# Designed miniproteins, single chains, part 78

Each design is a single chain, and the fold is of that chain. pLDDT is the mean over its residues in the fold that is shown.

## One batch from the design tools (miniprotein)

Design m2699
Fold by ESMFold2-Fast:
Structure m2699 (fold): chain A 82 residues (1-82)
Amino acid sequence: APSKEQIEEEILISMARMFLSVVKKALDNNVEMSIEELERAIETLRRLAEELESLNTPEARELAEELREVIKRLEEKLKEKK
């Protein structure tokens, strides 16, 4: 049976992938986002990336890097609105 720690890691990875997918789709379709929505997305992705980086597994590190790339795209959009 999976341990509590393994289940928690799987939940974190699944949540990060889902959030990444939604944000990527919004960016790729040029969905209008408010300053507040961009700031919340950046904060959430940064927190997830930090948690993934702490897991010290190749899968989590690769996913964290994908999150960091999307954060850069969101920061660029935020600059356009300021």
Scores: mean pLDDT 83

Design m2700
Fold by ESMFold2-Fast:
Structure m2700 (fold): chain A 81 residues (1-81)
Amino acid sequence: LLEEMARLIEEIADPSASREEKLAAVERLAELALQMGVPEEEVRRLKERIVEAIEAGDDGTALALLLELAGLVQQRLKEKE
């Protein structure tokens, strides 16, 4: 799970990746977050902001928001311990 998330984040942060590839990776990451129990409202909000950052070419903002989403997934994993 965490390895798959790291790979998706790297793909989204890769300046050589196409917009289509980046958006597909964001969709997959959002799906994983929902499966791990992150609230749908939070996933939707972060997804919208990440998509906007990608479309604007703001890789720094996109990466920061992706790390925030990954942090929410990690928090849910810790709650199961």
Scores: mean pLDDT 76

Design m2701
Fold by ESMFold2-Fast:
Structure m2701 (fold): chain A 70 residues (1-70)
Amino acid sequence: SPEEIARSIVETYKDALVSENEAVRERAIEEIAYFLKKNPEVREPLFKEIRRVLGEKAEEPIRRIEELLE
């Protein structure tokens, strides 16, 4: 399901998305955006899962992913 895929992605990228290293964060964001361009049905479950797992730290990665999806 899209929800199970979303959980798998967040488990894989959660540490990279909040890394102190900007290059690590940006690469994770780019890889997630590339996946979402090919699998748009995962977008909403993924953003929900990112918010659930990262809390207050979720909004910057989500905003950057959304920018790349334009």
Scores: mean pLDDT 89

Design m2702
Fold by ESMFold2-Fast:
Structure m2702 (fold): chain A 100 residues (1-100)
Amino acid sequence: SMSLSEEEALELLLSKVDELLAEMQAILAGMSEAERQALLEEARRRREEAIERMVELGVPRELAERYLDLSIEAVEALIAGDLEAARAKLEEIARLVAEA
């Protein structure tokens, strides 16, 4: 069972998923397809650097890897126009962060 603090954190994060999703869609809508693909390729290229930075800041490596993989998958889903998949990935990130 989640602690009260973890439950409150999860509820807050989940309540922000739709807001974050709308903001991400607005940003991507301002980009060409080539710019969206370039952004995704840069995120994939810098994945290991981002993991190392998170680990240096005290985030467990396994958590940093899961967070970045889910973040990249959410962006991939949004670029593909799969709003339901993007939402599911953001909700999974919310649960991961609340349990950290």
Scores: mean pLDDT 82

Design m2703
Fold by ESMFold2-Fast:
Structure m2703 (fold): chain A 68 residues (1-68)
Amino acid sequence: MTKEQILREMLRRAFTLLHRRRASPEQVDQVLAILAETDRRMETETDPERVREIAEEALARIEEILAA
């Protein structure tokens, strides 16, 4: 799986979570900040497995925000 495919799947899953959890505007802002930080972390990473780990870490943080 390419880096671009991993990023696309992460974004798809993040938006699905936002919709399902009926995220508040404040939660949306927090999620967008996590996605921006995650994109920055991915810029220099060349290992697809590490890119996947970074994406899964971001999604776990998003789920924690939306559970609060």
Scores: mean pLDDT 81

Design m2704
Fold by ESMFold2-Fast:
Structure m2704 (fold): chain A 82 residues (1-82)
Amino acid sequence: TIDDIIALAVDIASLSENSSIKDSLVSLVSTAIKSAIAGNYDDAIASLNDALTIANANSLNAVAAKVSDLLTLVKSLKAAAA
């Protein structure tokens, strides 16, 4: 939902991480949302996988969980569109 996306953005903004990590996460999540809206689900999945990799590498467990939930949602949308 939009509320879940806003919650993820707030969680990223509130992290005690350097700005480059936060900027990368926001950019990848934003790209994934734009790609999914356009019906480019493979591009959305790729961007979310990149975001998940960054979150896991930096032990950002809450962000990783939210990104994983979005991955599941995008994969279900891709299956429904086929």
Scores: mean pLDDT 77

Design m2705
Fold by ESMFold2-Fast:
Order: sequence, then structure tokens, then C-alpha cells
Structure m2705 (fold): chain A 78 residues (1-78)
Amino acid sequence: AAETGLVRERRLPSGAVLRVVVGVDAEGRVTLAAAHVEGASPEQAAAADAAVRGLVGRTFPSAEAAAEAALRAAEEAV
């Protein structure tokens, strides 16, 4: 099966750095999602990862769109 994976990162106004890893299948469905946060508390880092994992099973028009959604979910959780 065809699958596309992306790694994306973003620096937040707080100085924290979000890094997300997203894998999508041939249908655009998220099969893997994880977030890593530098410069945040362990609770914030766990919340960001949980929010991003909530995207697993959702469908997006591209791997880039899925990665952007993951960055937004992580940012909203911290």
C-alpha cells in the first residue's frame, strides 16, 4: 500500500518548538500521528501528542494538509 509521511515543525510565540510526524495512506487517511514539544511542560507535551493522535483515522486531501492540521492541534493543546 502507498503511504506518505511528513515531518513538520513550528516555533510558537511562547518560544516552544512543535515537531509533528504524520503518515497518510493512499486514501489520505492518517495512519500515524505524533507530536514532540521542546520548551513546554511534560503536561503540555503530553496534551499536544494526545491531540495529534486524535487525528488518526481522519482523511485529508494531502499529506501536507494532514501535517498542518496536526500542527494546529498540537498548538491548541499547549
Scores: mean pLDDT 80

Design m2706
Fold by ESMFold2-Fast:
Structure m2706 (fold): chain A 90 residues (1-90)
Amino acid sequence: AKVTNLTATVTSETTVKVTWTVTGLDKSKKYLYIVTATNLETGETVTKIVPEGSTSATLTLEKGKWKITVEVINQETGEVVGSASTEVTV
């Protein structure tokens, strides 16, 4: 699987909207998407699990510089089959 068009946009003082596109999924398999924000100064992590086919998630983040990662996980194996990362400053 391939994660593309990953964007993170600050929408309020504490809210970030993350958007993405996923391609190349095997229709015989089941997946979930994990959105992880890691604070680059403190190492704090915020994780949100969204169902297969989701194209966005909203995260509530403290002020700081964050790395946002979206991972596509095979539900049967736990294998990461695709990922992308971006950065956002809140």
Scores: mean pLDDT 84

Design m2707
Fold by ESMFold2-Fast:
Structure m2707 (fold): chain A 88 residues (1-88)
Amino acid sequence: SKAEELYERLKELLSQLPEDYREVALSSIERVTKEILEEKDPNKRKLIAETFVGTFRMFAWEYEKETGDRELAREIVETVEELAKELE
């Protein structure tokens, strides 16, 4: 599915991060995607998906600020946004 392709793409992008960032990000996407898939209320699911996007925008901003890696930060955010739309 498109969601599975985006999830695998996101894992590949996150694997390029330094170990500390990588471990936090990978555990976060696993937890949040499970939470979205288990939520049966579409309004709550949408809120979780929007929070997921917001959290990763902040994560990517902090990563870019510390490392200067704008391209990887941008690709992570864009992939999270697309994945969140597919899951809601």
Scores: mean pLDDT 86

Design m2708
Fold by ESMFold2-Fast:
Structure m2708 (fold): chain A 86 residues (1-86)
Amino acid sequence: SMSEEIKEEARKFAEKFRKKAEEIKKLIKEGRLEEARFEGEILIGLARIVRGVLLTIARKKGDKEAEKFVRELFDEVIKELEKLLE
């Protein structure tokens, strides 16, 4: 279904963002703090864009289940990324 397709895309992007977060953690451990900050800020921006795109698609389809799933998953991912930059 379209709902399952949107959820699958959301999961795939969330996984990619989380893998990039691990790369940023490595930069932090190596003392490359300015690089980690710039890469983290770009990644947060990209996560917000992907969230917005997937939410727009779900809303246009009237898919409340997919909309809730995308919102909750990406809010979690974005919080995880923001916490790395504290």
Scores: mean pLDDT 88

Design m2709
Fold by ESMFold2-Fast:
Structure m2709 (fold): chain A 68 residues (1-68)
Amino acid sequence: SMDDIIEEILKIAETVMRQLKAQGVPIEDIRRRVYSMADQLAKLHNLSEEQKEELYKRIDEIIKEFES
C-alpha cells in the first residue's frame, strides 16, 4: 500500500510493541493491546475495508517476526 496513514499506524504499532516488550509485558497482552489500538486508529481515520485488511495483514506479519 502507498497510503501514508497505514505506514504511520504500522510504525506506531512496532514502536509500541518494542516498548511493551522492553517493559516485560507478556506477548499475549502485547498482541491484544496492539490489535485494540490498530482497530481504534482504523476507525478514527475512516479506513476502507481494503485498507483495514492491508493494515491487519501487515500487523500480523510484524507480530509473527516479533514472536520469533
Scores: mean pLDDT 80

Design m2710
Fold by ESMFold2-Fast:
Structure m2710 (fold): chain A 65 residues (1-65)
Amino acid sequence: MNLPREERIALAKALLEKEPLATASAIAQLLGISRSTARVLLREARRELGERHEELVAQALKERE
């Protein structure tokens, strides 16, 4: 995939909003990229989302209770 870094991060953020518990391996498989690249994107997306990501994770965990 030849997307700019900002677009890749934006896509990872959108995925985390839909599936807050997504792993690097799941993102790598979904986007057809290496797991190493997916780990970097996931880290950056979580950092940019910050508190928003924590809220989404809490909500996802609550749904499983």
Scores: mean pLDDT 74

Design m2711
Fold by ESMFold2-Fast:
Structure m2711 (fold): chain A 75 residues (1-75)
Amino acid sequence: SAVEQLEALARRAEAAGDHLTAEHLRELAKRYQEGAPLSEIAEGLRNVATLARMAGRHDLAEAAEAVAEQLEREA
């Protein structure tokens, strides 16, 4: 599910010491559970990926982009 994918990314961000990104990912999961469309969640993930790449967290950025692409196909 989208929630499971967002929580997996959040745990990955926490493991890397990026607590702010983990909080952003959990906020996206909450928004989705509250009825936000998958297109909005995918846009949020694209933003997370951009910030992760700027911070040098390329693995996290690629993982977030992959999830965003999957959600865009489901939207």
Scores: mean pLDDT 85

Design m2712
Fold by ESMFold2-Fast:
Order: sequence, then C-alpha cells, then structure tokens
Structure m2712 (fold): chain A 70 residues (1-70)
Amino acid sequence: GYMDLVTGETTPEDPDAEVDLEKKKATSRAARLYMLSGEEIKEKEATLEKLLEAAKTNKPLSLEEVIAKG
C-alpha cells in the first residue's frame, strides 16, 4: 500500500532518514565516504563564511590581506 502520510510526516521522516543512513553504512562503503565528506564540507563552509566576513571587514583595504589569512 501507499503511505504518503507516514512517509512525509516529520517524526517518521527523521527516524526513517537515520535508519536509511545506518543501513547504507552497514552494507556500503559509499555511505561512510558520503558522511565523512559531509563533515568536511561543513568545516569548509564554516571557513568560507569566516573568509567572506573577513573580506567584508577588509572592504576598504586590499583583498590580498584577506587572501593571505585564508
């Protein structure tokens, strides 16, 4: 049967997504690489945001100084 309500609900959506990740980790290396990449991406995004803020702070100055900080 089709269960759009259960599949699209907030509560079953969260545990379902977590269960899917665990199944992939148990059966596939790809899931591990994907999760590790996700963590690295988060760190890089945080670093990029800080770099952009530094560029805004150095708006009246040369961007070379901002690039050197990165």
Scores: mean pLDDT 54

Design m2713
Fold by ESMFold2-Fast:
Structure m2713 (fold): chain A 67 residues (1-67)
Amino acid sequence: SLEAEVLRALGDMYLGLADILESKGRKEEAIEWYKKAIELYRQAVALGDPRAEENLKIAEEKLKELE
């Protein structure tokens, strides 16, 4: 659905922002944006976007590395 695609796209933006913040040593902010990306990807998965499942896994792995 269009809604699932929009949620995935927002998750991708938040994931990208988190990666940038991590690269700048802003770990606490990066963690918060990874968490926001995870939430958006979970919503996209619930609406049936299979690409969001892989992106969710990537975001969860990145968050685990920082915590």
Scores: mean pLDDT 86

Design m2714
Fold by ESMFold2-Fast:
Structure m2714 (fold): chain A 81 residues (1-81)
Amino acid sequence: SEMEKAREMVERFKRDAEELIEAIKAGELSREELEKLKEYVKKLTEKLLKYLESVGAYELAEEVRKEEERVLKAIEEALKK
C-alpha cells in the first residue's frame, strides 16, 4: 500500500538522520561539508514531504519535519564551533 511504502521511507529517513547526527557530533565533517549537507538535507526533505503530502500521510510528514529540525540543529551547532 502507499501508506506502508510511506512508512518505510520515513523509517529509513529517521535511521539516516540519526547516523548523520552522530557523524556531525563526532566532528567528522568540515565546515564546507556541513554547509553542503545542510542544503542537501533541505532538498531531500522537501522531496519526501511532497510525496508524503501527495498520499495523505500528514502525521508522517510531521515526523519528517521534526527529524529535519534535529539534523539542521546539529549542523548549526557544529558550524558555531
Scores: mean pLDDT 86

Design m2715
Fold by ESMFold2-Fast:
Structure m2715 (fold): chain A 74 residues (1-74)
Amino acid sequence: SRGEELLREGRELYEEIVRLAKQLPDILKSIGEILRAIGLLIDLERYVKEGDIEGAERTLEEMRRLLEELKRKI
């Protein structure tokens, strides 16, 4: 299902975001980015459970932007 695909993509993005965030030299910034990623993953799971595919897709887009931001900082 589309929801299952979105959750799979979101979990993959979450794992990569956390991996990159751990590489940040500023520990407080690292923690902040990890907490942001956790919040996005929770929102994604909630939207999928509610059947809000548009909300889930917007959340994935936010996760992709966060990943790109982290790639520029490392």
Scores: mean pLDDT 88

Design m2716
Fold by ESMFold2-Fast:
Structure m2716 (fold): chain A 62 residues (1-62)
Amino acid sequence: SLDDEIQLALGLMQLALAKRAYGDDTEKIREAGDRILKLLEQEGASPETIAELRKAIDELVK
């Protein structure tokens, strides 16, 4: 849905900002990603949107 697409886009943008802020600090990036996931879950993001964002977080901290 459009709402799911917007929530995913916002989550990915916040994750990109965390990567820019923390660089190679993978622990800080994962912490930021976990906070973003919790916020989107509270906003009613779909399980599919949460799963896609979780994959993006995992790829950034590898």
Scores: mean pLDDT 83

Design m2717
Fold by ESMFold2-Fast:
Structure m2717 (fold): chain A 91 residues (1-91)
Amino acid sequence: LEVAARGLPGGEVEVTVTLSDAPDAEHLAEVESLTTGERRVARLADGETKTFRLRMPAAQPERFRVTLYRLDDGVVSKVGDGPEVEVETVA
């Protein structure tokens, strides 16, 4: 699982998540703002990249957590605590 994040002008952040080396399972990636509790979820297949756009509510560094879930025959299970990424304000 590869995660990159960057601040955008106008109080937004872009979080890019790429899944690799998981050919036997479908996965869900969840991006959570640790400041606001805002969450975004998307399906990821092996080799797929998803981009999430979230609002940055404060003029200070924001922290985001990415969590990976495995989807197995309609059952969602947490693979583990994902990486946390920190984004500095761009302005």
Scores: mean pLDDT 70

Design m2718
Fold by ESMFold2-Fast:
Structure m2718 (fold): chain A 76 residues (1-76)
Amino acid sequence: SEIDKKLKKIQELQNYMNSNNLSLDELRKKLEEIEKIVEEIENDPNATTEQKIEAQSTLSLMTMYLWAQEQELRAK
């Protein structure tokens, strides 16, 4: 389904963001892409509650990851 393709794209973005070669600016841009896709899933009446929870959970996790990376750089 179209929603499953969007969920797969979020997973691909998550995997890309977990690369040790990304700058903070690149991580922020990828997180913005995830946020846009999550908003599209949340507003899709054909998306199941489970699909919406999966999308939101990934967004929350990656938001926390970016915050942690920013804190680590400040501690150096």
Scores: mean pLDDT 83

Design m2719
Fold by ESMFold2-Fast:
Structure m2719 (fold): chain A 65 residues (1-65)
Amino acid sequence: LKDYIDKLLQEALDLRVITQEQADEYKEKMLKAKVTKAQADDIFSYIVAGMRKAAEELLAKAKAK
């Protein structure tokens, strides 16, 4: 899971859709929320699409349960 999240965030960095600071924050939040692989994929797709609110909503949902 951790390696998978790292790969997704690295791809977002390579696409220049997020900064290094944002990648570090997303990684911490995703690991802390214990997101599933499917949730990580959805969050990544929202980040790439520029849908920051959708990404934050999915993170909050994963963190809640």
Scores: mean pLDDT 76

Design m2720
Fold by ESMFold2-Fast:
Structure m2720 (fold): chain A 68 residues (1-68)
Amino acid sequence: MKKIKANVLVEVTTPDGKKISFAGEAEINEDGSIEVTIKTEDKPFEAEGIVYSDYLKEKRKVKVKLEG
């Protein structure tokens, strides 16, 4: 399966209603599916986030897993 490594900006909303942004790299599958795991010192949870990438040139809604 072809995978593209791209710089991404991920915006998520925490359970307490704060918006946080993370910058890093993600693997984007050729079908455009994206999986993002972010390590944070906050409580772990799953959330929907928005990903920005130069490869996509448009924002995409993705499932994000935050690990504490």
Scores: mean pLDDT 64

Design m2721
Fold by ESMFold2-Fast:
Structure m2721 (fold): chain A 78 residues (1-78)
Amino acid sequence: SEREKEIERKIEEDARALAELWRKDPEALRAALEADWASMSPEEQAFAQALLEDPENVEEIARQYAERLYQQRLAQAQ
């Protein structure tokens, strides 16, 4: 339970950091996503596309992206 809460807190912090970065520098976000595009899964590419098309939903998309990356890391580590 405590570990799960710490993980949720970490995902939330990562999502907020991503959202802040994307709001401050949309060009840097686009460049970063495009640089990693070929190594992304289809689901990660879909999230990246959503970020580029709807910057007004940055916080929600950042949270989903952070959760997805975290789940991918856990699946690979297990």
Scores: mean pLDDT 67

Design m2722
Fold by ESMFold2-Fast:
Structure m2722 (fold): chain A 75 residues (1-75)
Amino acid sequence: EEDVLAALSLIYATLARQAVEKGDLEGARETLEKLREIAEKYPDNATVWRNVAEVARLLGDEELAAEYEAKAQKA
C-alpha cells in the first residue's frame, strides 16, 4: 500500500511539473490539491508529503513547501 501511494504521488508530481512547464498553473494547482488530500489521508507516508512539497515549490509557494517538508520529516 505505501509503495503504491508513493508511486501514485510521484506520478502526480510529474504531471504537475509538466503542467508548470506548459504554463498550466491551474492544472498544477489542481494536482497539488489532489496530492494534499492523499497526504492528509495517509499522514505517515513521508514520500507523499515530499512530493506534495515539491509541487508547492514548483508553484512558487515556498512557505507551503516548507510546511509539507516538515510533515515528511515527522512521518
Scores: mean pLDDT 82

Design m2723
Fold by ESMFold2-Fast:
Structure m2723 (fold): chain A 68 residues (1-68)
Amino acid sequence: SEEELIARVAAAIKNALAASGVAVSDEDARAIARVLVERHGLDEEAINAALGEAVRTYRATGDVAAVR
């Protein structure tokens, strides 16, 4: 489901940010995941390709809106 995909992508975002020493709330991680799912649909390959850029953007700005 879309909700399950959002949860999985949010977990991946949290793990990637944690590896860089950055804490992120569950709310912000899910918001970033939702932006990626809305942009790419259920295309997991496209979402995974975009995930690195989204993580870099959030790490630099601290702003979920900047990921869009």
Scores: mean pLDDT 82

Design m2724
Fold by ESMFold2-Fast:
Structure m2724 (fold): chain A 64 residues (1-64)
Amino acid sequence: SAADLATQLSELLGVDVPVAVAEAIVTALKHGPGTARSIAWQVIRTLDADPSKADALAALLAKV
């Protein structure tokens, strides 16, 4: 679920990720162009998160 993803993203990135952001990510993964890796990098840039987390984030998003 988007709420579960928001929790996992918050724990991984060390920032508070709103459920609305997780919902947008799920929509992008299922219906948008792009790979889990490209979406992971967009999330890192948008949230100004730690770039070293990109590989772990891509792996998490690939399971969605």
Scores: mean pLDDT 82

Design m2725
Fold by ESMFold2-Fast:
Structure m2725 (fold): chain A 68 residues (1-68)
Amino acid sequence: SARGREAEERAREAARRAAEAAKQGDLVTSMQYLEEAEKYAALAAALGDDEGARRAAEWVRQASRIAG
């Protein structure tokens, strides 16, 4: 759905910002963006877009690895 794709895109953007903050040593900002990414990934899953939810989860995982 369009809402699922929007949720996926928001999760991806939040994950990118989390990774960027972590690389700069800003762990507080990184944590806040990871929480936002997780919320949007959960929303994508709740909206029934299985493939979108899967992609969002992958972006969250990648950002979490960078954050350490």
Scores: mean pLDDT 78

Design m2726
Fold by ESMFold2-Fast:
Structure m2726 (fold): chain A 92 residues (1-92)
Amino acid sequence: SAARREAAFEAGRQAAYDLANQIGEENLSLEEALERARELGYRVGLEQTEEEAQAYLEGFREALLEGKAPHAEELTEALEEGIREGQAARAA
């Protein structure tokens, strides 16, 4: 539904803000941040529909770009990779 896609988009935005804050507060390396993004994506891909996962990815990407986060593209790619892995696991 449109409401579920909108909720997923907002959840993705929130996840991006949370991850960006964790990177600063916990002094995470890029490798550790990418791993967290993959783990987030895996859960999303496993638990949500393809439409919801896509909306989550879009919200996550938009929030990182809006916040001018370093490595926004790499973090978004890691989330997308995690989503694909989660979707594959759900299909098996």
Scores: mean pLDDT 88

Design m2727
Fold by ESMFold2-Fast:
Structure m2727 (fold): chain A 79 residues (1-79)
Amino acid sequence: MTLEEARRAIAETDDPARRETGLAHLARLKLRLGLEPTEEEIEALRRAIEKIEEQMKTAKDGEAVERARKEIEEVRAAL
């Protein structure tokens, strides 16, 4: 899937929650490729990170929590 294909699929989505999730994924992918996400994509990504951090508070797998924490830290450093 190309970035353009991903963006088109997100734009065609009628469900606002799915569109927001797609925008967060697109922002993360753009950051990994050294591209600049849009402000809307960055906002969706920040909301997704907050949700993951809430889930980490109740997670039993310490190794998975550490991996997620490191990924969030890398994403925040790229922002």
Scores: mean pLDDT 73

Design m2728
Fold by ESMFold2-Fast:
Structure m2728 (fold): chain A 88 residues (1-88)
Amino acid sequence: SLPPQDIEAISKYFNTDLSKYKGKTIVLPLTGEPLPLVLEQIPEDAVVISTGNPKGDKYYEELGYTVVHPKELPKEFPKRIPGLVYVP
């Protein structure tokens, strides 16, 4: 099961209001394109945080995901933010 999401903490981390996506799964892709077996674990209504990779953004948009462009992207991603789903 996916961990419960702290939308306020995720919104603060990216300096982007994600409150309108409460109840959806928010995911952060660590690579431009996940393996198919990894993609199968992502809910169809998930919201993808763009990492500034145009190829990754296009990949998820073409699959029908909502892609959000955050106001701030840290140069180094933490090992995990509680409640944020990282896609390897």
Scores: mean pLDDT 70

Design m2729
Fold by ESMFold2-Fast:
Structure m2729 (fold): chain A 85 residues (1-85)
Amino acid sequence: MRAANEALAQKIIDLAREYEAKFGVRVDLTVAALSPTTYEATLTAMVDGRPVTVRITLELVGDKVVETKREEDSDADIAARLAAE
């Protein structure tokens, strides 16, 4: 129980820090329990005046937290910007 709760909390902190570093802006993160073993983390940021939403599905498998899905609401815009010379 302790290890799983600490792993989930650490994963959430790591995700927030990753995206704050990536976007250079403050990130808001909310977590919703979809089931006793499945969580959805929704991350929102304002990048260049545009709202960006990232949804990450996390599954608790025994004592481990596993990322099963990641969807970025503005992935096409982000990819286009990163590909710009």
Scores: mean pLDDT 71

Design m2730
Fold by ESMFold2-Fast:
Structure m2730 (fold): chain A 78 residues (1-78)
Amino acid sequence: LEERVVQLLRERLEEELKEMRAEVVKSGRDPAVIQQKRDAYLQRIEDLARELEGRDPELSELLRRLAEELRRRFAELA
């Protein structure tokens, strides 16, 4: 059951990323829309990593590293 929950969370994150990409494309790649979507997604990843700390520490650590990498790349563009 717990492993299945982790797999569903991974699938949901991938689906949300695809939806965000589609919305960004529809906006004509507006920088303001991109920044807003990136900030919201980054926060969601950090929240999810915190929730998974005790259940899947490896996935939690990967999500934290992903969030940090996205934050760093965002800062480099600003």
Scores: mean pLDDT 68

Design m2731
Fold by ESMFold2-Fast:
Order: sequence, then structure tokens, then C-alpha cells
Structure m2731 (fold): chain A 70 residues (1-70)
Amino acid sequence: MEQQLEDEILTALALIYLAIAKIDLRRGNVEGAKESIEKAREIADQITNPELRAFVRKAIEEVEKEVKEA
């Protein structure tokens, strides 16, 4: 139960950083967006559940594409 709860919290935290990255991009803060994406990657690497980790990594890739198009 502890590991499952940790993975759920880490998943939520990574998604919060990705949401911050999207807000920064819309405000023209590309550097802030990149910083938040890097934090999300660090958190994703700590997720032990392979399904949740893959989900977060896919979300990171989608936000990274938005950064490259900005």
C-alpha cells in the first residue's frame, strides 16, 4: 500500500509540474516551462509502477512537443 500511494502521489506531482509548464508556455516563459518539465522527468524516474511511469512519460513527451513548437 505504501508504494502504491507513493506512486499515485508522484504521478499527481509530475502532472502538476506539467500543468505549470503549459501555463508558463502560454505566458511566453519557455525557460520556466523547460524547468518544470525537467522536474516532472525526475519524478517520473521515481515511479515504480510501470503503467503510471509510462503514462507520465507520454504526458512529458506531449508537453515537450509544445515547447519545441513555441
Scores: mean pLDDT 83

Design m2732
Fold by ESMFold2-Fast:
Structure m2732 (fold): chain A 70 residues (1-70)
Amino acid sequence: MKIPPVAQEALKRLEKENPLAAEVFRLILEDPDLTFEQIAERLGVSKEEVIEAYKRFLDELVELMKKRLA
């Protein structure tokens, strides 16, 4: 699938700052039907950590999009 430039840039930043969050996002892009529980099992972390990483990524993405559209 085609990844939007904004999402690709956010992913690049996340790879350096939080590799776990980057991997979570990558798995979701590969299979959007994956549950947080399945992602946690694959990565060997808790479901809570996956949810927190996902929320952090979304907050960063929303902030970037708001700055671009404002």
Scores: mean pLDDT 74

Design m2733
Fold by ESMFold2-Fast:
Structure m2733 (fold): chain A 66 residues (1-66)
Amino acid sequence: MTAKPAKEKVETKKGEPVKVEVTSTDDGTVNTVEVTLKEEGTHEVEVPAIGADGRIATAKVTVEVY
């Protein structure tokens, strides 16, 4: 199983929640993680994708905070 992020880089504002989506390539299961960051800068977030068969893969997404 492989996890594919909808976007490799996401931009948000300090203290504003942003949704990060990752799709499992095996069955198309979408996992959404809501991230709220209090510090400006570039952050790397790991998002797990869980398939219907229970297999887990992770994708890394860069979140840029202004």
Scores: mean pLDDT 76

Design m2734
Fold by ESMFold2-Fast:
Structure m2734 (fold): chain A 87 residues (1-87)
Amino acid sequence: SELEELDREIEEYRALVEDAQLASLDPDRWWSLPKEVREKNAKRFFELAEQKSKTIPRELALQEALEEAKRRLEEAEERKRRLLEEL
């Protein structure tokens, strides 16, 4: 059960990183899209990018959001490794 929940969380973070990478390929295009379109196509990444844009320039916000998404994925994968070692 706990392992299955971690596997689902890891899959969600992998999807988040993929969305973040796609947005970061063309930052100008991402920020020119209507807010509703950005939220629909990459909801979790949209939330991260919006949060980062509150404290840093928009151009850098996408890169910071991508790095945050990567950190979350690495942390989830590390939790899975520790769980498997304890089994």
Scores: mean pLDDT 76

Design m2735
Fold by ESMFold2-Fast:
Structure m2735 (fold): chain A 97 residues (1-97)
Amino acid sequence: MSIEEILERLEKYINTVKEKYGSDKPIEEIREEAESLGMKTIGEILDYLLDLVKKIAEESKSIEELLKKLEEEAKKSSPFMQTLLLTMKHLIEDLAS
């Protein structure tokens, strides 16, 4: 499976999640961190994560390298962002299986 196929599947999944949540409310407990990133809605957080994954994928030669780089980025991130990046990593692993 190619990186391009994984990114297409991930984008479709994220768009489905965004449609379900409709960006109706930010998560109050993590609102300050989301607001510090200029994000006001769950949809904007998901768009940021998808863009970040796409940028890391452009620097990756394989799905294994993409997963490794996502884990390295998670280690450098806040606890909130680490949870989101590890969730994206697990989702990509499932989509690649």
Scores: mean pLDDT 73

